Designed miniproteins, single chains, continued (5). Designs and how they scored, part 107

Each design is a single chain, and the fold is of that chain. pLDDT is the mean over its residues in the fold that is shown.

## One batch from the design tools (miniprotein)

Design m19710
Fold by ESMFold2-Fast:
Structure m19710 (fold): chain A 86 residues (1-86)
Amino acid sequence: DVREELLAYLEARRAFAEEVLATSRDPAVRAAAQELLAYIDRATDFLETVGLDTSNPEVRQRLVDEIRGTADAGAARIRELLAAAE
């Protein structure tokens, strides 16, 4: 189930951001982790309320790609900031 796989993916990204917040004292890293968590909350709410209920498979695939891409970009930003922080 694509929706269940996407929710599991977002939960893994949430766990990463929460671990960063538990371990990092850098304000920029913490801000980036909080932004990722806020996005994951919005994406999860969207998937649970609206879902992937579209008759167009191309629209469904675009939504999946956009959600994954946004979460991946957020995680990448956190990693960049962690590499720069001490």
Scores: mean pLDDT 82

Design m19711
Fold by ESMFold2-Fast:
Structure m19711 (fold): chain A 67 residues (1-67)
Amino acid sequence: GVDLAAQAVERFAGLSRETAEAIARLVAENPDWSDEELAERVERETGLPLERARGAVRMARVALDSA
């Protein structure tokens, strides 16, 4: 679920829990979006560098697919 994905993002990307939860929710609510589209959205909304946004999105998707 979103909570497990948020934990994975927090641990992998070194982000705050609040930011990790926002990213995990964004990925879960937009399953038809590409990882690149999600990463660009995260960059715009959070100000994270695109490289870090990509890592966070990928980790959230992997965690959601595993749950």
Scores: mean pLDDT 80

Design m19712
Fold by ESMFold2-Fast:
Structure m19712 (fold): chain A 108 residues (1-108)
Amino acid sequence: IEKRIKELVERALKLLEEARKLYDSPEIKKAIELVKKDPENVDNLEEAIGLLYDALSDPSLPPEAKRKLLEAIALLRVVISILENKPDQSTIDEAVQRAKEAVEEYLK
């Protein structure tokens, strides 16, 4: 579980850093700092997700950055679910796949 949390957090952080390169937002920067500081703290992850939703409300946000933020939010929500429920690996993999599908549907 700890290895899977680390992998999902690293993937989310990579997406957030890529989104920042496309659109430098103080909300994205603060979210990255919160996730890096304590990636296993549910309250910090929820605060980071809130900041990312604030960034998503910016009409100047490029579509490519929006996709990266939505995918990062989805991965962070999977991490929160793992921390709260300690699900098995197959449940985690299914949740990640569903999150990717939800992002694609949202961006249509």
Scores: mean pLDDT 80

Design m19713
Fold by ESMFold2-Fast:
Structure m19713 (fold): chain A 96 residues (1-96)
Amino acid sequence: SGVKIDPPSLYVEPGEEGELIAEALSEGDELKVTVKQLGSGKAEIEIELDGEKKKEIVEPGKEKTMIIKFKKAGEKAIIKVKQLGSGKSLVSASSI
């Protein structure tokens, strides 16, 4: 529970992009991000941490979970989720 997350969950509607920001309070803090695609479209996940970007795709009706481990206090991760096509995605993030 060492990560500050804003917002901790959101829905991303068709054609929209949702964003959440997570900030580590301590070295070694871990963030769990789950993206659940609720429909016939795809979701594109982009995670930016310390200037490095990683991209993942969530297929229709599927769920993807990602774990981010922070290396220092005050480090921020920016998580962007774009809903491609019909349906919506649920993004949930929690400290572990």
Scores: mean pLDDT 84

Design m19714
Fold by ESMFold2-Fast:
Structure m19714 (fold): chain A 100 residues (1-100)
Amino acid sequence: AEKAAEYANEGARKGALGAVKGSEDASRGTGMALRLIGGATEAWLGARRGDAEKALRGSQEVVDAGKYTLERGGGEETLEGAKKAIEGGEEGIRAAREAL
């Protein structure tokens, strides 16, 4: 669970950074950055407190926000950040489910 939260948090942080540093679509990227960081924070808090359901919800939000960022498009950093956020979130989901 903690390892999953670390992965989700790192993915969300990179996704948020990529979204903000994206091209002219920075405003859309900023909106997704907030969702990514919010989801990662929930995953991290859930893992730290042994709340696997909270860790699962946060990790799922990171994946959903990352996929939405890919669908909206943007610069290379935004897309790479979104892919990393999805990878981190999916790992978080897997680990949280194993802890349930």
Scores: mean pLDDT 70

Design m19715
Fold by ESMFold2-Fast:
Structure m19715 (fold): chain A 87 residues (1-87)
Amino acid sequence: SAEEQKRELYRELLERLRELFPDNERLQAVVDRGLELIDAGAPLEEIEREVLAAVHEAMRAAPEKAAEVQALMSETGRRLREVEAQA
């Protein structure tokens, strides 16, 4: 389903953020919570809030990696729009 595809896209984004910031304990905690919500089948809106929190923490902690974070967000957003267009 479109919702399942969106959940997988958010999982991929969270995992990539984890890999970009392996030593940021605060970001790891936010990512872990987002992944737990995905695994628990939580509402998409709750997952999106944790994704946004992870992105905000990444941008706050390492502005020098902003371009990499923005590229991941742009790719994820494009793929999310494609899922919506196919629904």
Scores: mean pLDDT 84

Design m19716
Fold by ESMFold2-Fast:
Structure m19716 (fold): chain A 83 residues (1-83)
Amino acid sequence: MSREEIEAFVEKYLDEKGKMSKEQAVKAIRDFLREKEGIELSDQEARSIVDLFLDAKGEMSKEQAVEAIELAARLKREGTTIE
């Protein structure tokens, strides 16, 4: 999993300002992990991760999305419960 692959994948979830809503971020993280890593993330697990990376406006940048996906993948590979 490369940073460039995550950035390219999440591009389609960004608005014209380069941001995504919490709902788009949840979808992007779940879709990436499922399609690229074969990791199934629950809606609750994805929301818990997304909440750590939202900005003051409740939105996520491309950079935050990379960090969120990397954290979620690491926690799932380590067998850690995400809540």
Scores: mean pLDDT 81

Design m19717
Fold by ESMFold2-Fast:
Structure m19717 (fold): chain A 73 residues (1-73)
Amino acid sequence: SEIEKQLAEIEKLVADLPEASEEQVERARNAKSGAEASEIVEEAGGARNVVLAAARTLAKQLEEKKKKAEAEK
């Protein structure tokens, strides 16, 4: 899927970046918007585990939005 391809590309781009604390990862998992996710990533200095957690959280939100739109047909 398009979302899976985007996640794979992000993983590839951040592979050499350092890791942040579990607290920062947890904040990324609970992000409610792209703006909030971006702020959390910046606070973590673009750390690999935080970027990936934020990207997966947003991907899940996009999939849920698509599923709801399809269910209304």
Scores: mean pLDDT 76

Design m19718
Fold by ESMFold2-Fast:
Structure m19718 (fold): chain A 61 residues (1-61)
Amino acid sequence: MMLPTLERLLEEVRASPLLSEEEKEEVIATARRLAEEGHEVAAALYVIGALLDAEIRARKA
């Protein structure tokens, strides 16, 4: 079953103004794939990395 932390992180992805709709869909799909394969911690870390990268990119604009 999906970790509560991962669910919260996916909500952050959906709410982020820094990611395009296409980027959001890809991040969510990849995270869900990892979780389904039993790699829930890896899925959470992947989402955190994507959110941080988006913030870093926005700060350089």
Scores: mean pLDDT 78

Design m19719
Fold by ESMFold2-Fast:
Structure m19719 (fold): chain A 89 residues (1-89)
Amino acid sequence: SDARETFIAQLEELMKTADAKEQELLRHLISAVENADQQQFAELMEKFQELTEEYLEELRKDGSLSPKEQARQALIRAAVALAEELRAG
């Protein structure tokens, strides 16, 4: 679906600025997204959104980063955390 392709493209974009460990985790998340059925994909998207909102709130409280960089860091942290959860079972 277009939503799945869009999410994979977003994860691939995040990989460009990720370190080696983050890139490995993001590859696992991309694989999970590619192999997910429609329900599993919806659950992954919901978890990703929840994690992104949580990390964004913490980054806003800290206030050391610009709003644009806060948003970028929240997305990276959420994607990495989701990938780690999937690897752990």
Scores: mean pLDDT 84

Design m19720
Fold by ESMFold2-Fast:
Structure m19720 (fold): chain A 58 residues (1-58)
Amino acid sequence: MLKKSVLKIPYEGEIDYQAIIDKAKRLGVHLLGLSVGENLELYVESDDEAKIQELAKL
């Protein structure tokens, strides 16, 4: 069963969006959306929590 999660990633300066997108594709994590404020928030969906945790290591 697919789990939805929100990853909050602190950032300073430039964000490499392409690297994040490419990593999500490699892991098979679906990027549902993103927003930028105080943190970069990634809205993600996966059947595997370990894959979500691996993406969060950005």
Scores: mean pLDDT 75

Design m19721
Fold by ESMFold2-Fast:
Structure m19721 (fold): chain A 99 residues (1-99)
Amino acid sequence: VSEAELTAGVALVALSTLLVVVKKNPESASREDVELVRKALELAVESGIPEAVREAARLAVEIASHAPEELKREILRAAAEAAEEAGDEETAREVREAL
């Protein structure tokens, strides 16, 4: 397993775990969770693995769908920015359509 694969794995596990938490208790979602999403998306981009960036962005969209309205916009913006930074225009468009 490469360092890139480990970095992508950490990002995806963090986002998947947060999704479970937010789905169970949406009212507990906080700005710290937005920062966790942002950092996980940055790790996915840093990995250089296109599939990891796409999956991370889609997990972020799912998290946003269960989050309070204010946090939803920040999460979706972070996901769109990560997809754009990775050069994935299609995923960035999908994320913006969720706004």
Scores: mean pLDDT 84

Design m19722
Fold by ESMFold2-Fast:
Structure m19722 (fold): chain A 70 residues (1-70)
Amino acid sequence: MSLEEALQIIEEITVAKTLTLDELITIARYLGIDPSAVTKAVEELGLDPKNMTREEAARALVKAFEIQKE
């Protein structure tokens, strides 16, 4: 999954400027991404689980996909 693909998916699902970890996990579930991989990605990237921009959330999705792929 590319960063551009992840950002497009987030923008299609929400018009909100920021997302929480729970909202990102909900999106990830629709994509078949494991919630544990999302949580690990957010932690490893040092993102705020209560206040992520769409770009930060997209970056977390890309990293979660790579963690799950391993």
Scores: mean pLDDT 83

Design m19723
Fold by ESMFold2-Fast:
Structure m19723 (fold): chain A 79 residues (1-79)
Amino acid sequence: SELIETLERAARYAEEQGLTEVAEALREAIRHVEEGDYAGAASQAPIILVFAKELEEQGLEELARELREAVAALRRKAG
């Protein structure tokens, strides 16, 4: 799943940067997606979107874009 792959890449980057709360939010979103709970995954969107903005400000524009697209997909699947 491209969705899980994007969340996983973002989680690894957050872990490498010591961003514990962001990493936990991304890991929770992945767990919810694997369980088919898109509403639970989408509940992590506010923290993930703040992180996407930080990635863009650091010059990681592609990962930020992919992460925003992933959040949009989670919200769409949640109903």
Scores: mean pLDDT 89

Design m19724
Fold by ESMFold2-Fast:
Structure m19724 (fold): chain A 70 residues (1-70)
Amino acid sequence: SAEKEALLEKIREKLDEQIRKQAESLKTELNMPEDKVEELKEISETLVERRIEAYRGLPLEQLKDILKKL
């Protein structure tokens, strides 16, 4: 449904924002090399896509709960 796809997109956006902030922290707080941070970011982004596909099988109400807790 359109509502389910909209919720999945919002969940993806929140997870992507968390990854962006974590990547910035690895750079600024842990002084990780930029190329290593980018590698870890790409791995994390791939895992987000797989997680979103798993969430696609869930009921609408459970997706709303997941979004609320993020």
Scores: mean pLDDT 85

Design m19725
Fold by ESMFold2-Fast:
Structure m19725 (fold): chain A 87 residues (1-87)
Amino acid sequence: MLEKIVELREKFVEALENEDKEEAAKYLNEMAELLKNIEDEEELKKLAKALEKALEEAKAPESREELIEALREIVELERKKLEELKK
């Protein structure tokens, strides 16, 4: 799951660089679908909030850095959850 989220994030950034907002939204929606498989209610809410911010920022090229930060937060939350599952 995490590797696919990272891949989708990279494709999303690339789509923004190519000024393809439709393709960018598509990759962001695919990440949201993957996150729906998380059953932890608290963790899901944190990821959903980060995703919502990323979707908002996707419409403004000048706030690309904020979008990247939101996506990094999503990936780091997933990584932390995976570390806890390995205990």
Scores: mean pLDDT 59

Design m19726
Fold by ESMFold2-Fast:
Structure m19726 (fold): chain A 68 residues (1-68)
Amino acid sequence: MERVSRAAFLARALTEVNSELTPRQRRVLGYLMEGRSYAEIGRALGVSRATVSRHVREIEALLGVELE
């Protein structure tokens, strides 16, 4: 899988698959744009860090890339 920077991942998610994202995945993406860690996003959403990581992996799979 192609490895991409956080900036490239965010740009591609917003331009290529934004309409295909679930509301929860869009919230995760929004917090990632703010520079939040997975732990901080988990606290903000009331979920575990592992749940945030799962949502990121779902977006990675949709884009065909891996976040570095």
Scores: mean pLDDT 81

Design m19727
Fold by ESMFold2-Fast:
Structure m19727 (fold): chain A 59 residues (1-59)
Amino acid sequence: EEFVLSPEEAAWWRALGDGDPAATQPLIEAGLLTPEEAAAIVAGDAAATRKALALIRAA
């Protein structure tokens, strides 16, 4: 799937790169991500990142 990031999505992705847990915590609390998936995103897993972006877009 092709990705076109909104400014908000790009800022969220940058916060993940900075290791900010606040970027993933709301998704974990909403039950959209597991802590293991959040750790995979921070580690640079493209599949986990794609899943998170799709969930943000759907919410």
Scores: mean pLDDT 65

Design m19728
Fold by ESMFold2-Fast:
Structure m19728 (fold): chain A 87 residues (1-87)
Amino acid sequence: MEEKIEEAIERAKEEVEKVKKANPDLSKDTELAVELMAYINELKKILEVDPSTPEEEIVKEAEELLLKKGVFTEEQIKRARDTIKKS
């Protein structure tokens, strides 16, 4: 599981780098939103969840994992979420 999590994080980083290279003028908040979405999408693929589990719960688990790994701070996740909700 740890190895799969690390692989998912690396895949997300690669996708984020592609987006940043294509869009060098991204605002800090938009950049954080893009990063958070990429990491959550990759982590969702490896998280063992019931089909009945709400998406919100899966997202929360992915966010907690990112915090534990030091990929994001709580402030960065909050700012990214606020940006996603405004779009």
Scores: mean pLDDT 75

Design m19729
Fold by ESMFold2-Fast:
Structure m19729 (fold): chain A 97 residues (1-97)
Amino acid sequence: SMKELLVKLVAEAFKEADEDKDGKVELSLLLNTIRKLSLKPEYSSISEEELEKLIEALKEADVDKDGYLSEREIVEALRSLGINVSLREFRELLKKL
């Protein structure tokens, strides 16, 4: 589904951006990685409008304005888009990637 594809895209980008394995990523690096990975054929069904909504939700998830997103904040951003994903499911997906 489109929702599963968005979760996979974010998880893949988070794994690539989380070099320190601390469960936090720099927001700007995460957003740039999402845009880069979205060009892969497997993500071609994600529209520009859906991608921009995802990016806006992730920017809004940085509530403390520290420029970093935790796994929890990312999951809350995905939930704000109507995607039913748990922190546990997100972490399990990160292990598979």
Scores: mean pLDDT 82

Design m19730
Fold by ESMFold2-Fast:
Structure m19730 (fold): chain A 87 residues (1-87)
Amino acid sequence: LAEALKAAAEAQLAEAEAWYAANADSLSERERELARLGIRMLRAVAAGDVAAAREEGERLVEAAPEEERELARAQAEAAVRAAELIA
């Protein structure tokens, strides 16, 4: 399970980085900031770094618009659990 989760996190990180590189110029500064925070969180998950995943997840929730904050919190919680399983 840990190997499969790590591979999935690494694939998601690579896809997110490629998507950001292709689309950053069409995003607002706030959207770019949220994308960078998401990428940092995915990087922490792929590394099995639970502390970093929690910290980056909290930053993502704080930066998220109010209407998206519950979704961001759910994503941050899932990221911490994934990092714990990979670690």
Scores: mean pLDDT 83

Design m19731
Fold by ESMFold2-Fast:
Structure m19731 (fold): chain A 71 residues (1-71)
Amino acid sequence: SAEEEVRRLAEERGFTPSAAVVRLLAAVHRRDPAALERILEAVEREFGLDNALSVAVLRGVMARLGLPVPA
């Protein structure tokens, strides 16, 4: 599933995503798979891997990248 794919990709990069984060990123991945990689790279660059992924952090990064944020 898209949710399993997203969880795997985030965990491979060293993140520990919550169910809410996985749902948000899965919605992004279904629309634009390339956007997922850009988002994860931006989060890693700005916050590093020691910070847990949060919905708020992801929404902020998506807004700065000019990407549509899922409802």
Scores: mean pLDDT 76

Design m19732
Fold by ESMFold2-Fast:
Structure m19732 (fold): chain A 71 residues (1-71)
Amino acid sequence: AEELIKKARTLIEQARKALDAGDIPAAVSLIREAVKLVEQIKKSGNTDAAEELEKEIRELVERIQAALDAR
């Protein structure tokens, strides 16, 4: 379970960097992978970690939507 949390945090960090670089497709792909890991973390019983990661994912999704709306 801890390895899944570490991987999810790494994907979220990479998605943030991709978004900062303007690579929206890469950010979207990385977020989708992070979501899959968060679902596995929830199933393993680490609900607190999953909720924290979901909050970070939602914030990045809002940033992606704002960037797309600017087109």
Scores: mean pLDDT 81

Design m19733
Fold by ESMFold2-Fast:
Structure m19733 (fold): chain A 80 residues (1-80)
Amino acid sequence: AEPSEAEQKEYWDRLLEEMRKALADDPEAQAVLDKIASISDPREAEQYFQEVLPTFSPEQQKRVQEALGRVQAEAAARFA
């Protein structure tokens, strides 16, 4: 079964929180994350994120990838 809208929002909010922590010292990256947070539809937020991710520096991309890995590991643990 597909996850509920509430479960999708919870996952996305958690991911955004971890990305904000990973990029806390980068005001330009924070502005991008604020834009993502302003998108009420999680699917549109995901699409925007995928479009913007390649414009980040290699260092920013690494931090984002590490944050993604943490959130994905947490999600996987819920089903273990």
Scores: mean pLDDT 75

Design m19734
Fold by ESMFold2-Fast:
Structure m19734 (fold): chain A 56 residues (1-56)
Amino acid sequence: MTLEELAAAAGVSPETVRAAIRGDPSVTPEQRDAVLAAAKALGVTHEELLRLAESE
């Protein structure tokens, strides 16, 4: 799964997905929860999310 695919599923930008995964405080809890919910729906683990954020 790509960062762009996860962003589309969560309804946010790829930059917001990266920020949410990294725990950036500028990301709202609602945006972060949307990213995590989309990842769960797509079968992506939190560990895979961290790898995705690091992969560029």
Scores: mean pLDDT 77

Design m19735
Fold by ESMFold2-Fast:
Structure m19735 (fold): chain A 68 residues (1-68)
Amino acid sequence: MAETAPRVVTLPPGSTVGDLLKKLGIDPSEVEVRVNGQPASLDTVLRDGDVVELVRGDEREFVVVRLA
């Protein structure tokens, strides 16, 4: 089993990476964010089914975005 199972997070349509981090209680200064394997900024708009990778030091967490 992989150490970090992907999380599914539901966000309103038009939510950004910054909105996702706020919902998760994550400080943006402590994490590197990638969306679908590409570097992303806090103002990157998320789409339904996007895979967000959160990198904190040696740890990685994958989040699948659902828009509702």
Scores: mean pLDDT 78

Design m19736
Fold by ESMFold2-Fast:
Structure m19736 (fold): chain A 93 residues (1-93)
Amino acid sequence: AEAAKEALAKTIAEIVKLGKENPEVREVAEEAAIGVATAARTAETNAEEGLKLMEETIEETLKKMREVGSEEVVKRIEELLEKAKEGIKKLAG
């Protein structure tokens, strides 16, 4: 549990950093970080609901990122969100 929580915290920090380094996507990245943290907390009590919230966070974030971000930024956030989803699955199991 601790290793999965630490990995998730690092992934959330990388999402926030992406927003700081790319001001045009900062708001979307901050919202994504909040979504990941909420999904992770939910998964500790209800694995199915936590994973559902994570999937919704991925869909909403990628939709918004495609409107304001470069192709490179979109690829980076997609990689970070997939890492977050894997971390939440480990918390749920």
Scores: mean pLDDT 85

Design m19737
Fold by ESMFold2-Fast:
Structure m19737 (fold): chain A 87 residues (1-87)
Amino acid sequence: MMEQAQLAVEHLREGRRAHDAGDWDTAVRHLQLASEHLEQALAQAKDDEEKRRVMDLYGDALVAVSPESLREQVRAMVEEETRRVLA
């Protein structure tokens, strides 16, 4: 579970680095891998507490790698997705 969540976070960071370098193909690949590892982490979670821990870790990282102008919108999206995952 947390290993998959940590891999998702690392791929978000690598995707941002690739984007900043102008390597769009690599950036897209890392974002796809981040999403895949997030899905695996959530699937491995045993209860809502573990799902919340995964969403908190991933959400914080997603906000941090987002452009400053989009961080408020990304926070709102993370909060909405967390509510959906816990429903």
Scores: mean pLDDT 84

Design m19738
Fold by ESMFold2-Fast:
Order: C-alpha cells, then sequence, then structure tokens
Structure m19738 (fold): chain A 76 residues (1-76)
C-alpha cells in the first residue's frame, strides 16, 4: 500500500542518516548513541507495520546493520 511504501522509505532514510553519522563518529560512545537513536526511531515505525512489511524492512536494513557493526568493531 502507499502507506507501507512511505514507512519503508522512512526506514531507509533513517538508516542512511544513521550510517552517515556513524561514519563521521570518532568515539565508540558516539556510534552507540547513533545506534540507540536509530533503534528507538525504528521501533516506533515498526509498530505501525504488518509482519510482512516488517520482514521486508528487516531485509532492507541488513546491509546497514552490517556496516554499523563494522564501524562499532573498528572503534572498539
Amino acid sequence: SPEDEKLLQEIQQLAEEALAQAEQAKTLDEVVAVMKALEQKLQQIFSQMSPAVQAQAARMLEPYKQRLGAIYQELA
């Protein structure tokens, strides 16, 4: 639906913004703060989604999660 497409676009934009912020981070605490803020925002959007749309969003987020995890490990 148009509503589902909008929610998926919002999730993608949030993930892109979080990744850009994390890539500029110089400390582990800064990366953790970015990841925590992203998780909180994602939980609010996920609560509005059906299970099928949540699954699609999870697949879309996989590359971002991998890159954020790599940045975390690089600074840890």
Scores: mean pLDDT 86

Design m19739
Fold by ESMFold2-Fast:
Structure m19739 (fold): chain A 80 residues (1-80)
Amino acid sequence: TITVKLEGVFDIFAGAKVVEAAKSLKEGDTLVIDMSKVTKITDVGLESLVHAKKVAEEKGAKIEIVGLSEEQKKQLEEAL
């Protein structure tokens, strides 16, 4: 299990870090993205999260996102 902790605005740079972490995963791995200190997810950051989930799924790995507000959960559900 790999854990990535993020803070502040989840933008394209934070998204790139998450995508690179997803690319490093192997079959059966879990990547935990801790968003408890994230204040906002940008549209490009949201697209990067969707991309990271697809990369992980293609590798047979899982992404878990923790610490999301209800508003942020709704953003992700609508993007998927």
Scores: mean pLDDT 80

Design m19740
Fold by ESMFold2-Fast:
Structure m19740 (fold): chain A 117 residues (1-117)
Amino acid sequence: MKKSIIEQVKEKVDAFYQAIRDKAPLEEIRAKAEDLLASVLFLVHYLETLAKESNNPEVQKLVEEMRKLANEISELVRGALAAYEAGDYDTALRLAEQVREKVNKLIELAKKAEDLI
């Protein structure tokens, strides 16, 4: 796995959070959400491919946990967008904070999986 992918995921989650905090136009927030979700799915798919070649059960378990986190991140991002569209900015920001927490956990698991491959 490339460290640059992890750095991109981190930058995209921070950009998404900042756009919600700064009350950016909904179109901009949607674009940042799509970029974030695409980068999260790319990271998980990349590690799933490497895990299949590694034959290491610990790496496979980490990647399964990462897939679960990616699904949770997707649901939280959709919730944040729905809250923002409804004008519930406080809920949108709170959900965006939860997205950041889940993405940070995903990054920790990704680094651990990379160290085992």
Scores: mean pLDDT 86

Design m19741
Fold by ESMFold2-Fast:
Structure m19741 (fold): chain A 92 residues (1-92)
Amino acid sequence: SMEEERKKLRREAILAESEAGVLHMHAYILLKTKAPKEELEKLIKRMQELKKKLEELKKKAKELGDDKTAASLDGSIKMLEDTIKKLEEALK
């Protein structure tokens, strides 16, 4: 039971972390190309939604004693937080 729950969590974590990486690269492109305000706002919203999902997965990882997965997810959360802040600064 526990091991199957850990396997499912690791798969979900890897997929969510991969999505975070894609959104981070997308933010870099939008900032470098001075993209329209609407595109930056849309990406901020997507990143905020993904951050909530990563935080839920991190909580589950800690509950299952999967500290390595929790630490990896925390890294992705911090990356998204930094990137959201940079996008918000670009909207000023």
Scores: mean pLDDT 90

Design m19742
Fold by ESMFold2-Fast:
Order: sequence, then C-alpha cells, then structure tokens
Structure m19742 (fold): chain A 98 residues (1-98)
Amino acid sequence: MPELERIAREVAEALRAGDREKAIELARRLRSSEERKLVIDLTTALLSGLTPEEIRELQEEVRRDQSPEVRERALELFRKVGEASEEVAQVLVDAALA
C-alpha cells in the first residue's frame, strides 16, 4: 500500500531526526495489526540500511564462508537490524497506549 510505505518513510525520517513524538503521532494512523507489522518491517529496513534482499545475501555469505571475519561482520549488521526493530516496535507500543 503506497500510504503504508509513506508512513514507514516518514516514521524513519522522524526517528533519524530524533523526533520521537512525530514518529508516535504518525504511527497512531495505523489501525490494524497487519498495517503495524508492515510498517515495522519497512521502517526497520529503512533505519538499518538493509533490505530483505541484502539480509538474504548476507545469510548466504555466512553459509558459504564461516570465517571469523564474515561472522563478525554479519553479527554487527544483524545487531543493527535488531536495534532498529526494537526502536520501531517501542514507538508503535507508545502510539497504541497514548
């Protein structure tokens, strides 16, 4: 949905700018669990800088090359994805409680 993609972009931009209040206000426009899940996934991808395709490519690289260097790089990127996902989820929880 173009509207949900727009909301995800605006939430990501607000969070990058440190404007958490604006991110919460934008998230209040979401009305269903399906919409919330899609916006979490899209906003997390935007904040982490990793697309689902890039995550899959990284998983294949780790599977092919189990060297410590490849593992350490993958762990750093996966940590960034996890941190972004947690931040976005917290914004959506705060939007639902307000």
Scores: mean pLDDT 74

Design m19743
Fold by ESMFold2-Fast:
Structure m19743 (fold): chain A 66 residues (1-66)
Amino acid sequence: MTKEEIAEELAKRLNISKETAQKSIDDSGLLDEGDIIPVYLPEEGKVYFFKVKKDGSLELVAERKF
């Protein structure tokens, strides 16, 4: 899965802008099975952690405030 495709999926899942999603994964490098993507939502004071699964889908594994 490309960074752009992941950004689009994150934007849809979290109802955030594609720009915010792209920024969250910009420095993720090569994404592979088991990689964790942090998504920061300053307006909510929360960060969401998504794991890349074997089938290329994203799984929400944790959320916390910062």
Scores: mean pLDDT 70

Design m19744
Fold by ESMFold2-Fast:
Structure m19744 (fold): chain A 81 residues (1-81)
Amino acid sequence: SADEAVLREAVAEARAVAAELVAELGPAEDWSKEQYKELAERLIEKLRELAERARAAGAERAAAALERAIEENERGLEELL
């Protein structure tokens, strides 16, 4: 379905961004709270862009899944701070 295709592409793009950010920050065991916060905030921003694109494409289920991912990452950031 269109929802499945949009979600697959969004997940791939989000994973690529996350991998690039992790590579940029170095080993996770050495990360400060600020580095974890930076990664989370940049990933949340990307997920918001992807959710908006999904909605614009009419992929309601994909948009809902991406919004759930945003909520999960926001909760993780709150727990970190």
Scores: mean pLDDT 79

